# Designs tried in a protein design run: designed miniproteins, single chains, continued (5). Part 40

Each design is a single chain, and the fold is of that chain. pLDDT is the mean over its residues in the fold that is shown.

## One batch from the design tools (miniprotein)

Design m17361
Fold by ESMFold2-Fast:
Structure m17361 (fold): chain A 80 residues (1-80)
Amino acid sequence: MTAEEEMLARADELLRLAREHAQQYKKTGDIKSLIHLAAQERELDRLYEEAVAQKAPQAVVDAIKARRDDVARLLQEVKK
């Protein structure tokens, strides 16, 4: 894969895992799921910062930012 393909695949994986952990936390209240969801958000923040630092194409940066914002919304929603 290209570096851009790897970054996008990683962002998609992190969002998928975040959705799974958000659903589990909503159903069970298990704090471990919330901790994992917060970890996925931090990993997406790091990936976004790395894409910007590496001067990735704007489309890639925007795509990672969208996944990051989606995970941040999931975190905010489950903490309500």
Scores: mean pLDDT 83

Design m17362
Fold by ESMFold2-Fast:
Structure m17362 (fold): chain A 90 residues (1-90)
Amino acid sequence: SLAEEFSELTKKILDYYKNGVLTPEQYAVLTLLLLKRRFDEVKEILELIDKDPEAGQAKVRELLAYLREHGTPAEQAALDRIIAEIEKIK
C-alpha cells in the first residue's frame, strides 16, 4: 500500500539521518518529497546514496538549494518545520 511504502521510505531516511549520512536540511528535503508523494524521486536518491554516498549527498544538496531558491513560501515553511522537529531528536 502507499501507506506502507511511505513508512518504509520514512524509516530509511531516518536511518541515514541517525547514522550521520544526512544533515537535518537533507532529511527535510527527502521528507518533503515524501509528503508530496514523490516516491520515485526519493527511491532514486536513496538508491544513489546506497551505491555512491558522495553522489547521493550531492544530489540532495542540489535539491535543497533548488527548493530554497525556487520553492513556494509553503514549501520553505514546511522545510523549516521538518528541520525543527528532526533536530529535537539529536
Scores: mean pLDDT 86

Design m17363
Fold by ESMFold2-Fast:
Parts: structure tokens; C-alpha cells; sequence
Structure m17363 (fold): chain A 71 residues (1-71)
């Protein structure tokens, strides 16, 4: 549903921004694996829990974008 799609989009954005920083490539790869695993759990969450997960991922994407912009 919408919250699961938002979680995926935000997680992908965070990984893409971190992957653009050479020294954080390993961190980006680990986050991609963690996000893929987490997606299965988010699909099984209640709508309220999935929305909370999507908001957390949005915050992570924003921080990753700020780190990318600083470098």
C-alpha cells in the first residue's frame, strides 16, 4: 500500500545519497540489504506502524541528502 511504497522510496533515496559518498559505499550497501529485509516486515505491519516506518525512512533520506550535499 501507500505507506509501504513510501518506505521503499525513502529507503532507496537514503541508500542512493550515501552510495554517492565513496567512503560510505559499504554503509550504503548494508543499508540497502537492511531495507530489503525490512520491506518484508513493513508489508506485515499495521497501516499505522507502516506509516511510522515510512516517516522514519523519510528522516533518514533527508539526513543522507544533507551529508551528500556537504561533500
Amino acid sequence: DAAVAEFRANADAAVANLDGISSLSDVANQLRRDAEGALEFVRKMSPEEAERAARSAAGAAQVAAQLRAAL
Scores: mean pLDDT 79

Design m17364
Fold by ESMFold2-Fast:
Parts: sequence; C-alpha cells; structure tokens
Structure m17364 (fold): chain A 97 residues (1-97)
Amino acid sequence: STAEERRAALAALDEARLAALDVSEEERALLRQIAALAPGLARLAAAGRVPEAAEEELARLADEAEANKGKDEEKLTETLRRIVLLMAEILGVPPAA
C-alpha cells in the first residue's frame, strides 16, 4: 500500500466509526478533531513533509482503534486521543484544550 492509501484508509476508518457506532461525547469530540486535522495532514503528506515513521505510527494507531471498536471503549478513547496528539504534533498545532 502507498502512504496515500494508508492516509485515505485512516480518514475513512474514522468517518465509518462516527457513522456506525453509538459513541460517547468524548469519542465523538476526538473523531471531530481527527476529521478537522486530516485535510492539513493530507496536504503535508502530498508535499512529502510527513515522516514515514509518523505515517506508519498513525496507521498502527488506526488499526488499534478499529480492533477495540465495540470491545473496549476506554482503550478506543485513549487510542483516538493518541491519534489527535500525533496529528497535532505533525502539523505543529497545539492540542485542543
């Protein structure tokens, strides 16, 4: 898979989770933050400005979130929080208060 395909899968995975599950307000807020950061991340990646290791870590976290969907909401919430923090770090944006 290309890095572009991996990023597209991450964005689609987050949208599918938001649409398919009755999620907590905390999970919904984190998914909204991911959706808000995704276009900026896609632009940086298209410019070749996202480290490959960071893209691989995001893909791993996305897989971990999907694995915990409907099984462990606390672990899912923590994984989503880690995705938001990593995306914010890559973009050079402070994490949301």
Scores: mean pLDDT 73

Design m17365
Fold by ESMFold2-Fast:
Structure m17365 (fold): chain A 64 residues (1-64)
Amino acid sequence: SPDELEAKIRALAARRLKEQYGASDELAQRFAAGEIGPREVAKALGVSYSTVMRVVERAGDEAL
């Protein structure tokens, strides 16, 4: 389902943000759960919104 795919994409993106950008376990879990959006994550990590969206896009490709 679309909701399952979105959850998978969020989980993969959260793992990448933790691995490559030093996101905390708490921040990664909140993003994976859909509690915070890409803009909020970008601000918390001190990166651009485009950087986070690129991670999400790549996670989408890996989820398919």
Scores: mean pLDDT 84

Design m17366
Fold by ESMFold2-Fast:
Structure m17366 (fold): chain A 90 residues (1-90)
Amino acid sequence: AMKKLEEEIRRHERELRERYERFLATNPDREKQLEFYRELVLEGVRFTLKKLVELERLEEAKELAKEILENSSEELKKLAEEFLEEIEKL
């Protein structure tokens, strides 16, 4: 079970990278590239946090959320804050 969930996380990260690379190849607009990157980062972080919880790796999920709070965009910080509040209630 754990190996399957870790493989799902790695697969999702690869899919996000491939989607970004394809977008860069067809969109030379830097502002659109940054907007798309932000969307992919939000999707990737949300997926990874969810899978870490499913794997019962709560401490790793908390550490990732804390890192995001210190070093990320306001949208990611809000996601991390909401995640930490939910985890602390469990």
Scores: mean pLDDT 74

Design m17367
Fold by ESMFold2-Fast:
Structure m17367 (fold): chain A 92 residues (1-92)
Amino acid sequence: SKDRLLQALGRLNDSVMRLIRRQSPLTGEVTKLVSQALVALANGDVDGALKQADQLDKLADEARKRGDDETADLIREISDSIREAAKAVEEL
């Protein structure tokens, strides 16, 4: 659904902006993975987008191991939003 895609992209943008405002050392890695996921989604490459979401989940686990639960939660939200966007693209 196009409406589901737009909602997922809106949530993705909000979560990314919150991460940027936190000045986390992981921001560069997260924004690189998000950019790669958005390119995959634009090309209809659902599998490519999901692979980037899997990498974000690993990065969230690493943030949590470092004791940064807030950053880990934001990265998880970003990953979940990409997965929702990928599902919405598949349903177009």
Scores: mean pLDDT 88

Design m17368
Fold by ESMFold2-Fast:
Structure m17368 (fold): chain A 86 residues (1-86)
Amino acid sequence: MSSVKGVMEGPDAKVELEATEDGTVKIKVESPKPIRIVDSVLTPAALARGGPTVLEGELPPDAEEVVALAVTAEGKTPTVTLTVTR
């Protein structure tokens, strides 16, 4: 298994992800607007305020991929998608 780090930026959101060989996944989401995390393999969470948010979880055994989608809460807000492979 490999350690993976990734960054994905949308117009109103920045998502940083770090996954380690021990199966720990850390996702940091920053937005000046309220954001919503959709289709996360960790745990679905609704974020009702803007600002830095950190989520941590563990990759399931035999999981090679984690997908997190972050959406800003303003009209037709852009979706930011992050995919991580072990």
Scores: mean pLDDT 48

Design m17369
Fold by ESMFold2-Fast:
Structure m17369 (fold): chain A 87 residues (1-87)
Amino acid sequence: SSLRAEVEALAARLEEAIAAGDEAEVARLTGQLLDVLNQAIKLKDLETAKLAYDRLLRLAALADAKSEKLLQIIEDQQKAAIKKESE
C-alpha cells in the first residue's frame, strides 16, 4: 500500500534526523509518522498500523540512546497526537 511505503520513507528520514540530533526535524517527522499510523488505524489497515507502531518503538529507543531530549520530543508528539484524536 502507499501508506506502507510512506511509513518506511518517514521512518528512514526520522532515523537520520535522530542520528543528526535535529530536534525540529525529529518533531516534524514523528508527527507525520503518527498521522500515517492514525490514518492506517482509521482505514483498518492493521498491517500498516503495526509497521508504523513497530518503527516508532525502534526509533524512540534510538532517540533515547542518542539523548533524553530527543526521546522527550518523540513522547511530546505522541501525547499531542492522542489529544488531537480525543477531540
Scores: mean pLDDT 85

Design m17370
Fold by ESMFold2-Fast:
Structure m17370 (fold): chain A 87 residues (1-87)
Amino acid sequence: GAVEKAKEALEKAIRELEELSKREPSLGEKVGFVLRAIGESLDLLSLAPDNEKVKKASETLIEAGKLVLQGKIEEAIELLKETLKEL
């Protein structure tokens, strides 16, 4: 269901950021992550706009994107992992 899609989106974001954290990512790589996070967030909200877990996952993807753009990749990973545990 929509909650399972939310979990998949968070797990995918975590894996992508763990790869990026192995080196200093370029601005293009950070922006690419942000655009994908926005797309996943909007897709999740379109599937279940009134589901609190889906809304939380969507909000977390956007916040992770903001942290990544600021170079705070480890903080973004931790935030995504915390939200995934709550779903």
Scores: mean pLDDT 88

Design m17371
Fold by ESMFold2-Fast:
Structure m17371 (fold): chain A 101 residues (1-101)
Amino acid sequence: MLVEKLKTIAEAVVSGKLSVEEAVEVVREVLSKQPEVSEEVKELLVAWFRKLFTEIKEKGLDNIDFEELAKQLKIFAETLNISDEVLMEILDALVDAAKKS
């Protein structure tokens, strides 16, 4: 599930259907509705996604290991004490934006 969501998001970013700025705004909007998450953690997560989307846009998909990316994202979220539910809400919002773009 996580890998397939990341692929959908990445394809939309590479194709230009979802701009880096639009994708980052989606992440920020989801996090704005999470009062349990500190502002410092929100900014770290936003920065992580911005870097990811920028690299996807610049380098394309050929060098992306989506299994490893999913693992790295989960570890990063766990390090920041972000629940699986919050992480899935972010990814679902990004997938929805990717499909509507």
Scores: mean pLDDT 83

Design m17372
Fold by ESMFold2-Fast:
Structure m17372 (fold): chain A 75 residues (1-75)
Amino acid sequence: HMLTPLERRARELADGFVRLLQIMPREEALKALVDALKAMTPEEARIFRDYLLEKLETLYPEYVEEVKKAIDEAL
């Protein structure tokens, strides 16, 4: 199935955030996440959220609850 430009960009941003969690202090990465979400359209933020949470559940399940809370506070 072909991804739309919006879906592709949202996924690329989510992949970027996963990398930030590996190299930045967690608190700073979560702040960057909130700032990024506030700059997104509601549709982009939803696609970004769903893809990011799915990826984190597989790779870093320990971060899922904190990231979910940060997203909920931003939206």
Scores: mean pLDDT 79

Design m17373
Fold by ESMFold2-Fast:
Structure m17373 (fold): chain A 92 residues (1-92)
Amino acid sequence: DEAVERWKKEMEELKRIAKEEVSEEEIEVARELARENNLTIRSDEEAALFMVQVKRGLEKARELLKAGEKLPEEVLKQLKEIEERLRRARER
């Protein structure tokens, strides 16, 4: 299936781009978050892609809050925790 082959190549490219966008410290945070959520990360590229997805989720949540949307309390706590972990990682 040509579509499946294209998707695989796009996924590999996204993983490589993500690794260039994400610091080593952020990759460590991504691995910690994945472990806490019982997710298996097989490579640094997968960890970087996961971190890019997390960052996009944070940005989307901030947009919704700025638009006056009410987010669940549990989501707000997770956002603060992730932001704090990223801040601490950058200080080391």
Scores: mean pLDDT 78

Design m17374
Fold by ESMFold2-Fast:
Structure m17374 (fold): chain A 74 residues (1-74)
Amino acid sequence: SMDEKLAETKKKVEELIEKYAKEYNLSEEEVQGLKEFAFILAESMIRDWGQSEETVLEIVKSAIDTEVKYKKES
């Protein structure tokens, strides 16, 4: 179902954010901001546009990667 797909995708998104939090020593505020952003994006892509989990994860991963690396390297 759509709800099952969204729940599974959100779980994988949380796993990605937890990896970045450990790798880049992100603050609690940074982690919370990334979760809010990524969950809104994932929910919209799945519910409104019917995108696949793979497509959503690729886009969300790319967006998180850009945000985290930009903030740590800039």
Scores: mean pLDDT 77

Design m17375
Fold by ESMFold2-Fast:
Structure m17375 (fold): chain A 77 residues (1-77)
Amino acid sequence: SKVEEEAEKLIELLKQKPQAPDDVTFEDVRDAQRLISALQKNGGPVLTYLQGLGLVPHISTDDDLLDDIAKKYVELS
């Protein structure tokens, strides 16, 4: 439930923000890693939200997924 609440707030902030940086920073990658960790712990709600945004296109977790999430996170912010 905590992760779901954080995911909802994050999504709302990202959608409200029209200006998104084009460059993926190292900090964005770390934020994505933290989000993936939360997703792995609580599963369903956060995964559903991220999939809805297109941030998690696959179930498999690898460097490719991390890079994809970080990139889309920056695009949405």
Scores: mean pLDDT 50

Design m17376
Fold by ESMFold2-Fast:
Structure m17376 (fold): chain A 61 residues (1-61)
Amino acid sequence: MSAQERALALARELMARLVAQGKISEEQAQRSLAEFEALLAAHPEAADAYARMIERELAEL
């Protein structure tokens, strides 16, 4: 799995958990994922850093 694929997979998991906890809507999750995909496309070199940040957020949920 590439760093970009890993970051996207983690972002999807984070959004799914936030929806399951009632913290955001499914529509908000879809918008956030689209924004994150655009961010990764603009800054693919930052994918590993984003993945680590999301892993930390998931651990704190």
Scores: mean pLDDT 84

Design m17377
Fold by ESMFold2-Fast:
Structure m17377 (fold): chain A 93 residues (1-93)
Amino acid sequence: KPMSLAEFEEELAFAKEMKSLDDEKRIELHRKRAEELGVSPRELALSLIGRAVVEKNKKMLELIIEYSREVLGLSEEEIEEILKEVEEARKKS
């Protein structure tokens, strides 16, 4: 579906906010956006973990893992599977 001008401006504003906010605020923005987009908690966790791994931000990764367990309700096994999927995807690039 083509983006409206308003949707484009909203996406740019969101991207700018993610670059300037603390790790906790960045995670909350991602969660809110995922709820608006109708993605599952697992899909949200996969996106957040993938970004933290690419950015090599250990603090953000640790916070996302804790958030995924405590807030999104993912099991330790599901989180380990997501970490493995992210590493495999990185190797294919």
Scores: mean pLDDT 67

Design m17378
Fold by ESMFold2-Fast:
Parts: sequence; structure tokens; C-alpha cells
Structure m17378 (fold): chain A 106 residues (1-106)
Amino acid sequence: KVEEVKKAYREALEHIDRALQAIDAGDYEAATKAVGEAVSAAHRALNIVEKPSPEALEAYQRVVEAGLKAIEAANAGDRDSAKQAVEEMRKALHELGEAVIKEAEK
């Protein structure tokens, strides 16, 4: 289970990096897709344990909320807001990864 969490977390981080690269290139369609893929990877990480902790659920909710802000900013062509929202996703994703890894080590 720990290796599955680490894999999903790594995949989510790769999608975060792709989102930032796409935003820097002005490719907001690619950025929106990468944000969605990062949220999907975070959802997979959350579901590796049978019953996620409140901490893991709260961290995942923050990933989703930041992702929605990133998509909204990308659709508006707002580069600075999109980048800020993706960095909020990265922070929430680190919190999620830490919480789920702790549970998987149980």
C-alpha cells in the first residue's frame, strides 16, 4: 500500500509540474487537463486506504478547491492567479501525501 501511495503522489506531482509548464507557455487548455489529472491522482492516493482520516479528507478537499481555482484562472487567461492556485494544490497535495502515507504504514 505504501508504494501505491508514493506512486499516486509522484504522478500527481508530475501533473502539477506539467500544469505549471503549460501555464508558462500560455497553453491554458493543457494546464486545465494537467490540473484535472493531478486531482485524479490525488483521489487515487486518498482511496488506497479503506477509510481515509479526517486529515486526509481535508487535505484532498483543499487539492480540489485549489484545482477549481486554477481551472477558473486558466479559463480567464489569468497566468498569475493560475500559478498561485497550482502552488496551493502542490501544498495541499503534500499534506494529503503525508496523511495517507502515515495511514498506509499502519
Scores: mean pLDDT 83

Design m17379
Fold by ESMFold2-Fast:
Structure m17379 (fold): chain A 100 residues (1-100)
Amino acid sequence: SLRDRVLRFLEQLLGQVREAAARTTDPAERAELETFGRWLELVIERIRTEQPSREELIGILTDIIDTLRYLAGTTTDPAVRATLRAQTDRAESLLNELRS
């Protein structure tokens, strides 16, 4: 289902965000990535337990895309930037499927 694909994406995104936070040497950038990771954990749990509507999933993906774009725009690490941009593209693809 689209819900299962969103969950799989979010779990993979959480892993990538945690890895980026662990390798980031700037404490402010690390704190932003850690905060995003904690929010993703809560969102994953909410999707598993509350089974949100399509409209709610659209809202979640929209918020994720906005956050990923912000973080990609502020990071000084080109590897982190590339990862965040790739995840943005994946989130946009899922959002388009939900809106279809």
Scores: mean pLDDT 87

Design m17380
Fold by ESMFold2-Fast:
Parts: C-alpha cells; structure tokens; sequence
Structure m17380 (fold): chain A 87 residues (1-87)
C-alpha cells in the first residue's frame, strides 16, 4: 500500500541518518553526531506511533519495523557509548 511504502521510505531515511552519525563519529564530530542521533530518535518515535495507529499496515511490515527499530537502537547505543569513551 501507499502507506506501507511511505513507512519503508521513512525507515530508509532513518537508516541513512544513523550511518551519517557513524561517519561523524569517525571524523571526531561528536556534537554533530549526538544531534543527528537525537533527530533519529524523534523520527523513529514518530514513525512508531504512525505504524501503531495505522489500520492498513500488515503484520509482516510491523514485524519488519520492530526488527529495524532493534537494529537502530543497538547502533545508536554503540555510537553513544563510543562518544562517551572518547569525550
């Protein structure tokens, strides 16, 4: 559906931002990385609420979304932990 396509598109945009945050961390741009990770967290929360509110989202897409959330949360935690160590 168009709604599912939009959800997948936004999820892909969030993935790209997490990757960009990782690049910023590698470059020592920790403040910029932390700011981007805050944006990711907000967008992920908004997208989660949208997925939960949508009656047109398949169970398969909901499962895929939850799996992606776990991956993103793990990546975010790893980046934040690294930044804290480098401080």
Amino acid sequence: SAEEEEILRRLAEIDEKVREAGELVREGKYEEALELLKEVEKELEELRERVEASEGVSEELKQQFEQAVEVFEGQKKKLEEYIKKKK
Scores: mean pLDDT 82

Design m17381
Fold by ESMFold2-Fast:
Structure m17381 (fold): chain A 68 residues (1-68)
Amino acid sequence: SMEELLEYAEEVARKLEEEFKDKELAEKFLQRMKEYIEKNPNASEDELLAKVLEELEEVRKEVERRKK
């Protein structure tokens, strides 16, 4: 359900904040996921998981960029 996916996205954002100690990075991830869910209310679980993986790849790139 949309609620379960939102909870999952919030859990991932919390883990990102804990791991990288970067609240802004976690909030940016969560905001992008919320926007996707809002625009795609009928998205399948697989489509939503694919979006999570895509946004996590962007987080990985941002973390590498911020290490310098």
Scores: mean pLDDT 77

Design m17382
Fold by ESMFold2-Fast:
Structure m17382 (fold): chain A 96 residues (1-96)
Amino acid sequence: SLEEEVERIVDKLIKKVETIRKKLQEQGKLTPETQALIDELLSILEIAKKNKTLLGAEAFFQQAKAWFLQNGLLELASVMDEILEAIRRLEQLGRE
């Protein structure tokens, strides 16, 4: 179902973000500002998983992508692109 697809997508995204955060921490690149934004991102993804929808948070993901790109965090920016792509597909499929 669409709800099961959303849960799978969000779970994969959460795990990917957590993996990148751990890698940044191990590299000494996890600044307090980066950590705060990742924590907010993970909170939004957990809410999306609970609500079984990514809709309504597009502006946050666009702003987060811009910030990650500006700060050279290309892997996190790529994850934002994956989320925005998923939102676009869900908007097209979830109209009922």
Scores: mean pLDDT 84

Design m17383
Fold by ESMFold2-Fast:
Structure m17383 (fold): chain A 70 residues (1-70)
Amino acid sequence: SEIEKVKEELEKLKKEIEKIREEIYSLHDKYLQGKISKEEYDKITKELLEKLKELEEKGQKLQEKLDALE
């Protein structure tokens, strides 16, 4: 069903968002341990946050679609 498809897409997005958040936390830990420079940390974090924003916007649209179907 359409509802099931949207729910599957939302679950996939939630997993992708969780993975990016884990990558951000891992980078923060590496920065605190002195294994990565501030410049590299800021650069990679900016890229991950931009990707996170795009996925969150997609998730919001899918949630709105799901709410309209239920």
Scores: mean pLDDT 85

Design m17384
Fold by ESMFold2-Fast:
Structure m17384 (fold): chain A 77 residues (1-77)
Amino acid sequence: MDAVMQLLIGQAPLDAMRELTNKNPNATPVEQLEAAIERVRELKKEAEERGLKEAVKIGDEMIKSLEETLEAVKELQ
């Protein structure tokens, strides 16, 4: 179960960005990254509720990486 949640969290950024782009083709890179961060946060919360410690750690690492990328992208705008 933990391994499945880890995989879902790993796929979450791409899934969220694709969903946003399908709904709004004019979505900015900032908006796409914000959607990715939000999706990972949602899955991390589910993992915490289920006691999946490894999935929570992967979620934290991905959120940190995405937030660092978001800051870099904001500097380019």
Scores: mean pLDDT 82

Design m17385
Fold by ESMFold2-Fast:
Structure m17385 (fold): chain A 86 residues (1-86)
Amino acid sequence: TPDTILLARAAVVSSAVYFMIQNMKNKLKNGIKPTPEEIAEAEQLLADGEAVRDEVVARYGPDHPVARQLAALIAELKKVMAEAKK
């Protein structure tokens, strides 16, 4: 169903964002600067995450657990990327 597809997409994107955050945090903690390629991948993932979040919010509302989880992950990725960019 369309709902099953959207929630599956949200789960895949949430996992990708989570692992990107973990990878970038671990690199920064060890004094390793993320590469321009990794930053570009994170920017694309951020755009994909925001698009999926907006669709979940439009269908289920901003208080839906999946919408809240995506919003939190997006905020954390933005924070980590700002630190990685200087």
Scores: mean pLDDT 87

Design m17386
Fold by ESMFold2-Fast:
Structure m17386 (fold): chain A 79 residues (1-79)
Amino acid sequence: SEFEEILRRLEELKKKIEEAVKNKDIETALKYIGEMQKLIQELMDRYPDDEEARRRVEEFVESLKPTYDKIGKMALEAA
């Protein structure tokens, strides 16, 4: 399904973001976060009334909190 395809692409972007963070490459991490945000918006636009799809997206976003925390810490250390 298109939903599962986009979700798979989101998981691939998450891995790329995590690799960029591991390499202390904030610019690359932010680039992939931008691409991820676009895909999330596309998913929400395509499945506006699907509560299960929204729940899965919310769970995905929640799973990114540790990575966002690391990016925030790195940005503060670079300032």
Scores: mean pLDDT 81

Design m17387
Fold by ESMFold2-Fast:
Structure m17387 (fold): chain A 66 residues (1-66)
Amino acid sequence: KPLSKEEFAEKMKELFNEEMVELKDGTLVNKDVLQEVLKRHGQEDVDPTKLTKEEYEKLLRGEKIK
């Protein structure tokens, strides 16, 4: 369903505050941000809970973790 600009902003706030994923090393990261970086690298099938903070930061820099 299409979202209005206001609904999108509110949804993003909810995702940033409530939808967090615990990484392998216990680091909490935003689930939506993590999913977006995995999509950019074509690794949507990767289990986020198997990633470390270092691997997450590499993905943010555009580096693959393989």
Scores: mean pLDDT 67

Design m17388
Fold by ESMFold2-Fast:
Structure m17388 (fold): chain A 92 residues (1-92)
Amino acid sequence: DLEETLEHIRAKLREAGLSDGVIDLILEIAKEDPEKANVLAGIAVMRGLSEEELKELAKKSLEELKEIYEELRKELYEEAKAAGLTEEPLVP
């Protein structure tokens, strides 16, 4: 359900060290589109987004955001693997 999803997103984002401003923006988006908010949260954790950068990404479609997320996840995984790490990067 929506409220449970919002609570889970908040908890994960706080654990990931995101600012309250970024968390608030993601939760606002989650009220309208929880899938889009979840992808944005993943990108924010992986890339370290500012509020301004998050607002720019929020203008993109869910499809575009999924492509960005998948590219970042692949790059981080390949870089971690090359560095001798066997675990996939954590994505909230």
Scores: mean pLDDT 74

Design m17389
Fold by ESMFold2-Fast:
Structure m17389 (fold): chain A 52 residues (1-52)
Amino acid sequence: MGSVEIPASKEDINAVAERIGKGDASDEEKLQAIIQYAKEHSVEERNEVFRA
């Protein structure tokens, strides 16, 4: 698998988690969902979600 980049701040992590439908999850679940999303999606798809 390639390298995974995730948002650096907790605020950014929460924003991205909300965008992918995990806004109400625990902090651990939000982080896991973001990592899984990044592994399953292209750089362009990740940028669209992480930017929003």
Scores: mean pLDDT 69

Design m17390
Fold by ESMFold2-Fast:
Structure m17390 (fold): chain A 75 residues (1-75)
Amino acid sequence: SELEEKARVAALQTGAAAVGKMIEDGTTESGVFRSESPTAKGEGVVEGDTVTATVDYEGVTVKVVKSVEEILAQL
């Protein structure tokens, strides 16, 4: 559905933000990013080469697991 697609996009953006924060902080193996807005609440976690992003978008919860390389390719 449209709402699930929006939640998935938000999860990918949250994962990208977690990777971005990892790079900004100068780490190579861990990063955490959390965001909250009226429509979406998200958490992205980087552990090694794995990025896990969970987003609640207007009551729809989506979890996305990608590699750091896959996230960087989307930036």
Scores: mean pLDDT 75

Design m17391
Fold by ESMFold2-Fast:
Structure m17391 (fold): chain A 86 residues (1-86)
Amino acid sequence: LKKAAERVENALLATAAQMDEETAAKVRELAREIREAIEKAESLVEAVRLAAELLTLTLSQMDEASAKAVEKAIAPVMQEIADEAA
């Protein structure tokens, strides 16, 4: 779980570095929330579910261009975690 949390956090923080400060702050907060959710999860399956839920909620509150950038950055990492959970 720790490595999964670190991968998600790093992908989101790298994406945030390419955004304006207001959007970057939202992405950094999402990274923190997803990391905490994964670290507190009782299983990888629960961690994936919680991370996907938090991601979907945050993306719905962002502009379309920023949401697309975050989705593109995190999709490979989320797929790797989901594959490990299966």
Scores: mean pLDDT 74

Design m17392
Fold by ESMFold2-Fast:
Structure m17392 (fold): chain A 90 residues (1-90)
Amino acid sequence: MEEEKKIKEQLEEAERMRRAVDTLEQLADRSIATGPEAAEGAYLTAESLRKALERKKKEASPEVQKHFDENAERAARIAERARAAAKALK
């Protein structure tokens, strides 16, 4: 019962984080199109979200860890794309 409630709450949090990553991906695409300085902002935001997801993964039940891992990987890919665009400033 306690474990089932914990898993449900963690799945709901993972779903909220997934939506945050979806929103970040759209914002990062716009920032990259805007230019290197805007891309740097997107990189920092994506990196912050990735760190938050990795932290949540450490506290998550095994059944839920895969969802946080997938979202952290997506955030890392967004960060890489934004960082590559930001490097064009040099």
Scores: mean pLDDT 80

Design m17393
Fold by ESMFold2-Fast:
Structure m17393 (fold): chain A 96 residues (1-96)
Amino acid sequence: SKSKEMKKLVRPNEELQKFLEKMGIKKEEMTLGEVVSALELYIYKEQLFNKKGSATEVDLSGTELGKLLGVDKFDLNDTESIVERIKKHMEIIEEK
C-alpha cells in the first residue's frame, strides 16, 4: 500500500544525501515520505513549473534534481514514476 510505503525508513545514498543537505536536511535515516516531500519542496522553491505547458508539468532540465532522477521533465499527476526513480538512490531499512 502507498501509505505504508511512505512510512518506510530509508537511508539516502551519497548523491541523494548531498541533494538533501542543500535543502537543509541533515538526516542519515528518514521516511520515504520525507524524501518525497523534500523533492516537492525543491520544485516549489526553485519554481520549476513549466509556465508555457501543462500546469502540472515540471521542467527539471539543468537542475540537480533532474540529474539525480535522470529525467528532464515529469508530470505531477505521475508521482509514482518519480518515487520509483528516487528509490534507486536509497537503501530501504524496513522490509514489509
Scores: mean pLDDT 75

Design m17394
Fold by ESMFold2-Fast:
Structure m17394 (fold): chain A 64 residues (1-64)
Amino acid sequence: MEDERERVFKEAEERLKKLKEAGASRTQLIQEVGDFARRLKELGATDAEVAAAAKRLIDKYIPD
């Protein structure tokens, strides 16, 4: 079975892909990553795990 945290990460990736394809602003993409981070914390992820997962999404979909 897939971990609930992995499911939430995959859903966040798909949402970010769709938002980016639709021309969403950088602010909207950052808000989506913030929503993902809150969901991970609700599932019992540590602050370090949340930071690592959020950084992975930011690096991939919201380049500097």
Scores: mean pLDDT 79

Design m17395
Fold by ESMFold2-Fast:
Structure m17395 (fold): chain A 87 residues (1-87)
Amino acid sequence: SMEEALEKIIEILEELIKKLEESTDPEEMKRLVQEAAEKMHSLTTDPEILKLIERTMLLALHYIDQGDKEKAIEVLREAKKEIEKIK
């Protein structure tokens, strides 16, 4: 169901945030973001949720490339809040 998909997306975002907080390697952080994006894309066909995921992952990758891990994590936390409002 949509609700179950949103719950799984929230779990993936929480796990990603935790792993990024623990990582010091930008290449590892990028792999973690890409793996999370692939998992989330497999859970839903809703175009608005897919747009939110895509935008969020691109912004997180951008901030990792800039060396700003804190902003990458902030972007993910904001996306989690937006999904929680829909659920």
Scores: mean pLDDT 87

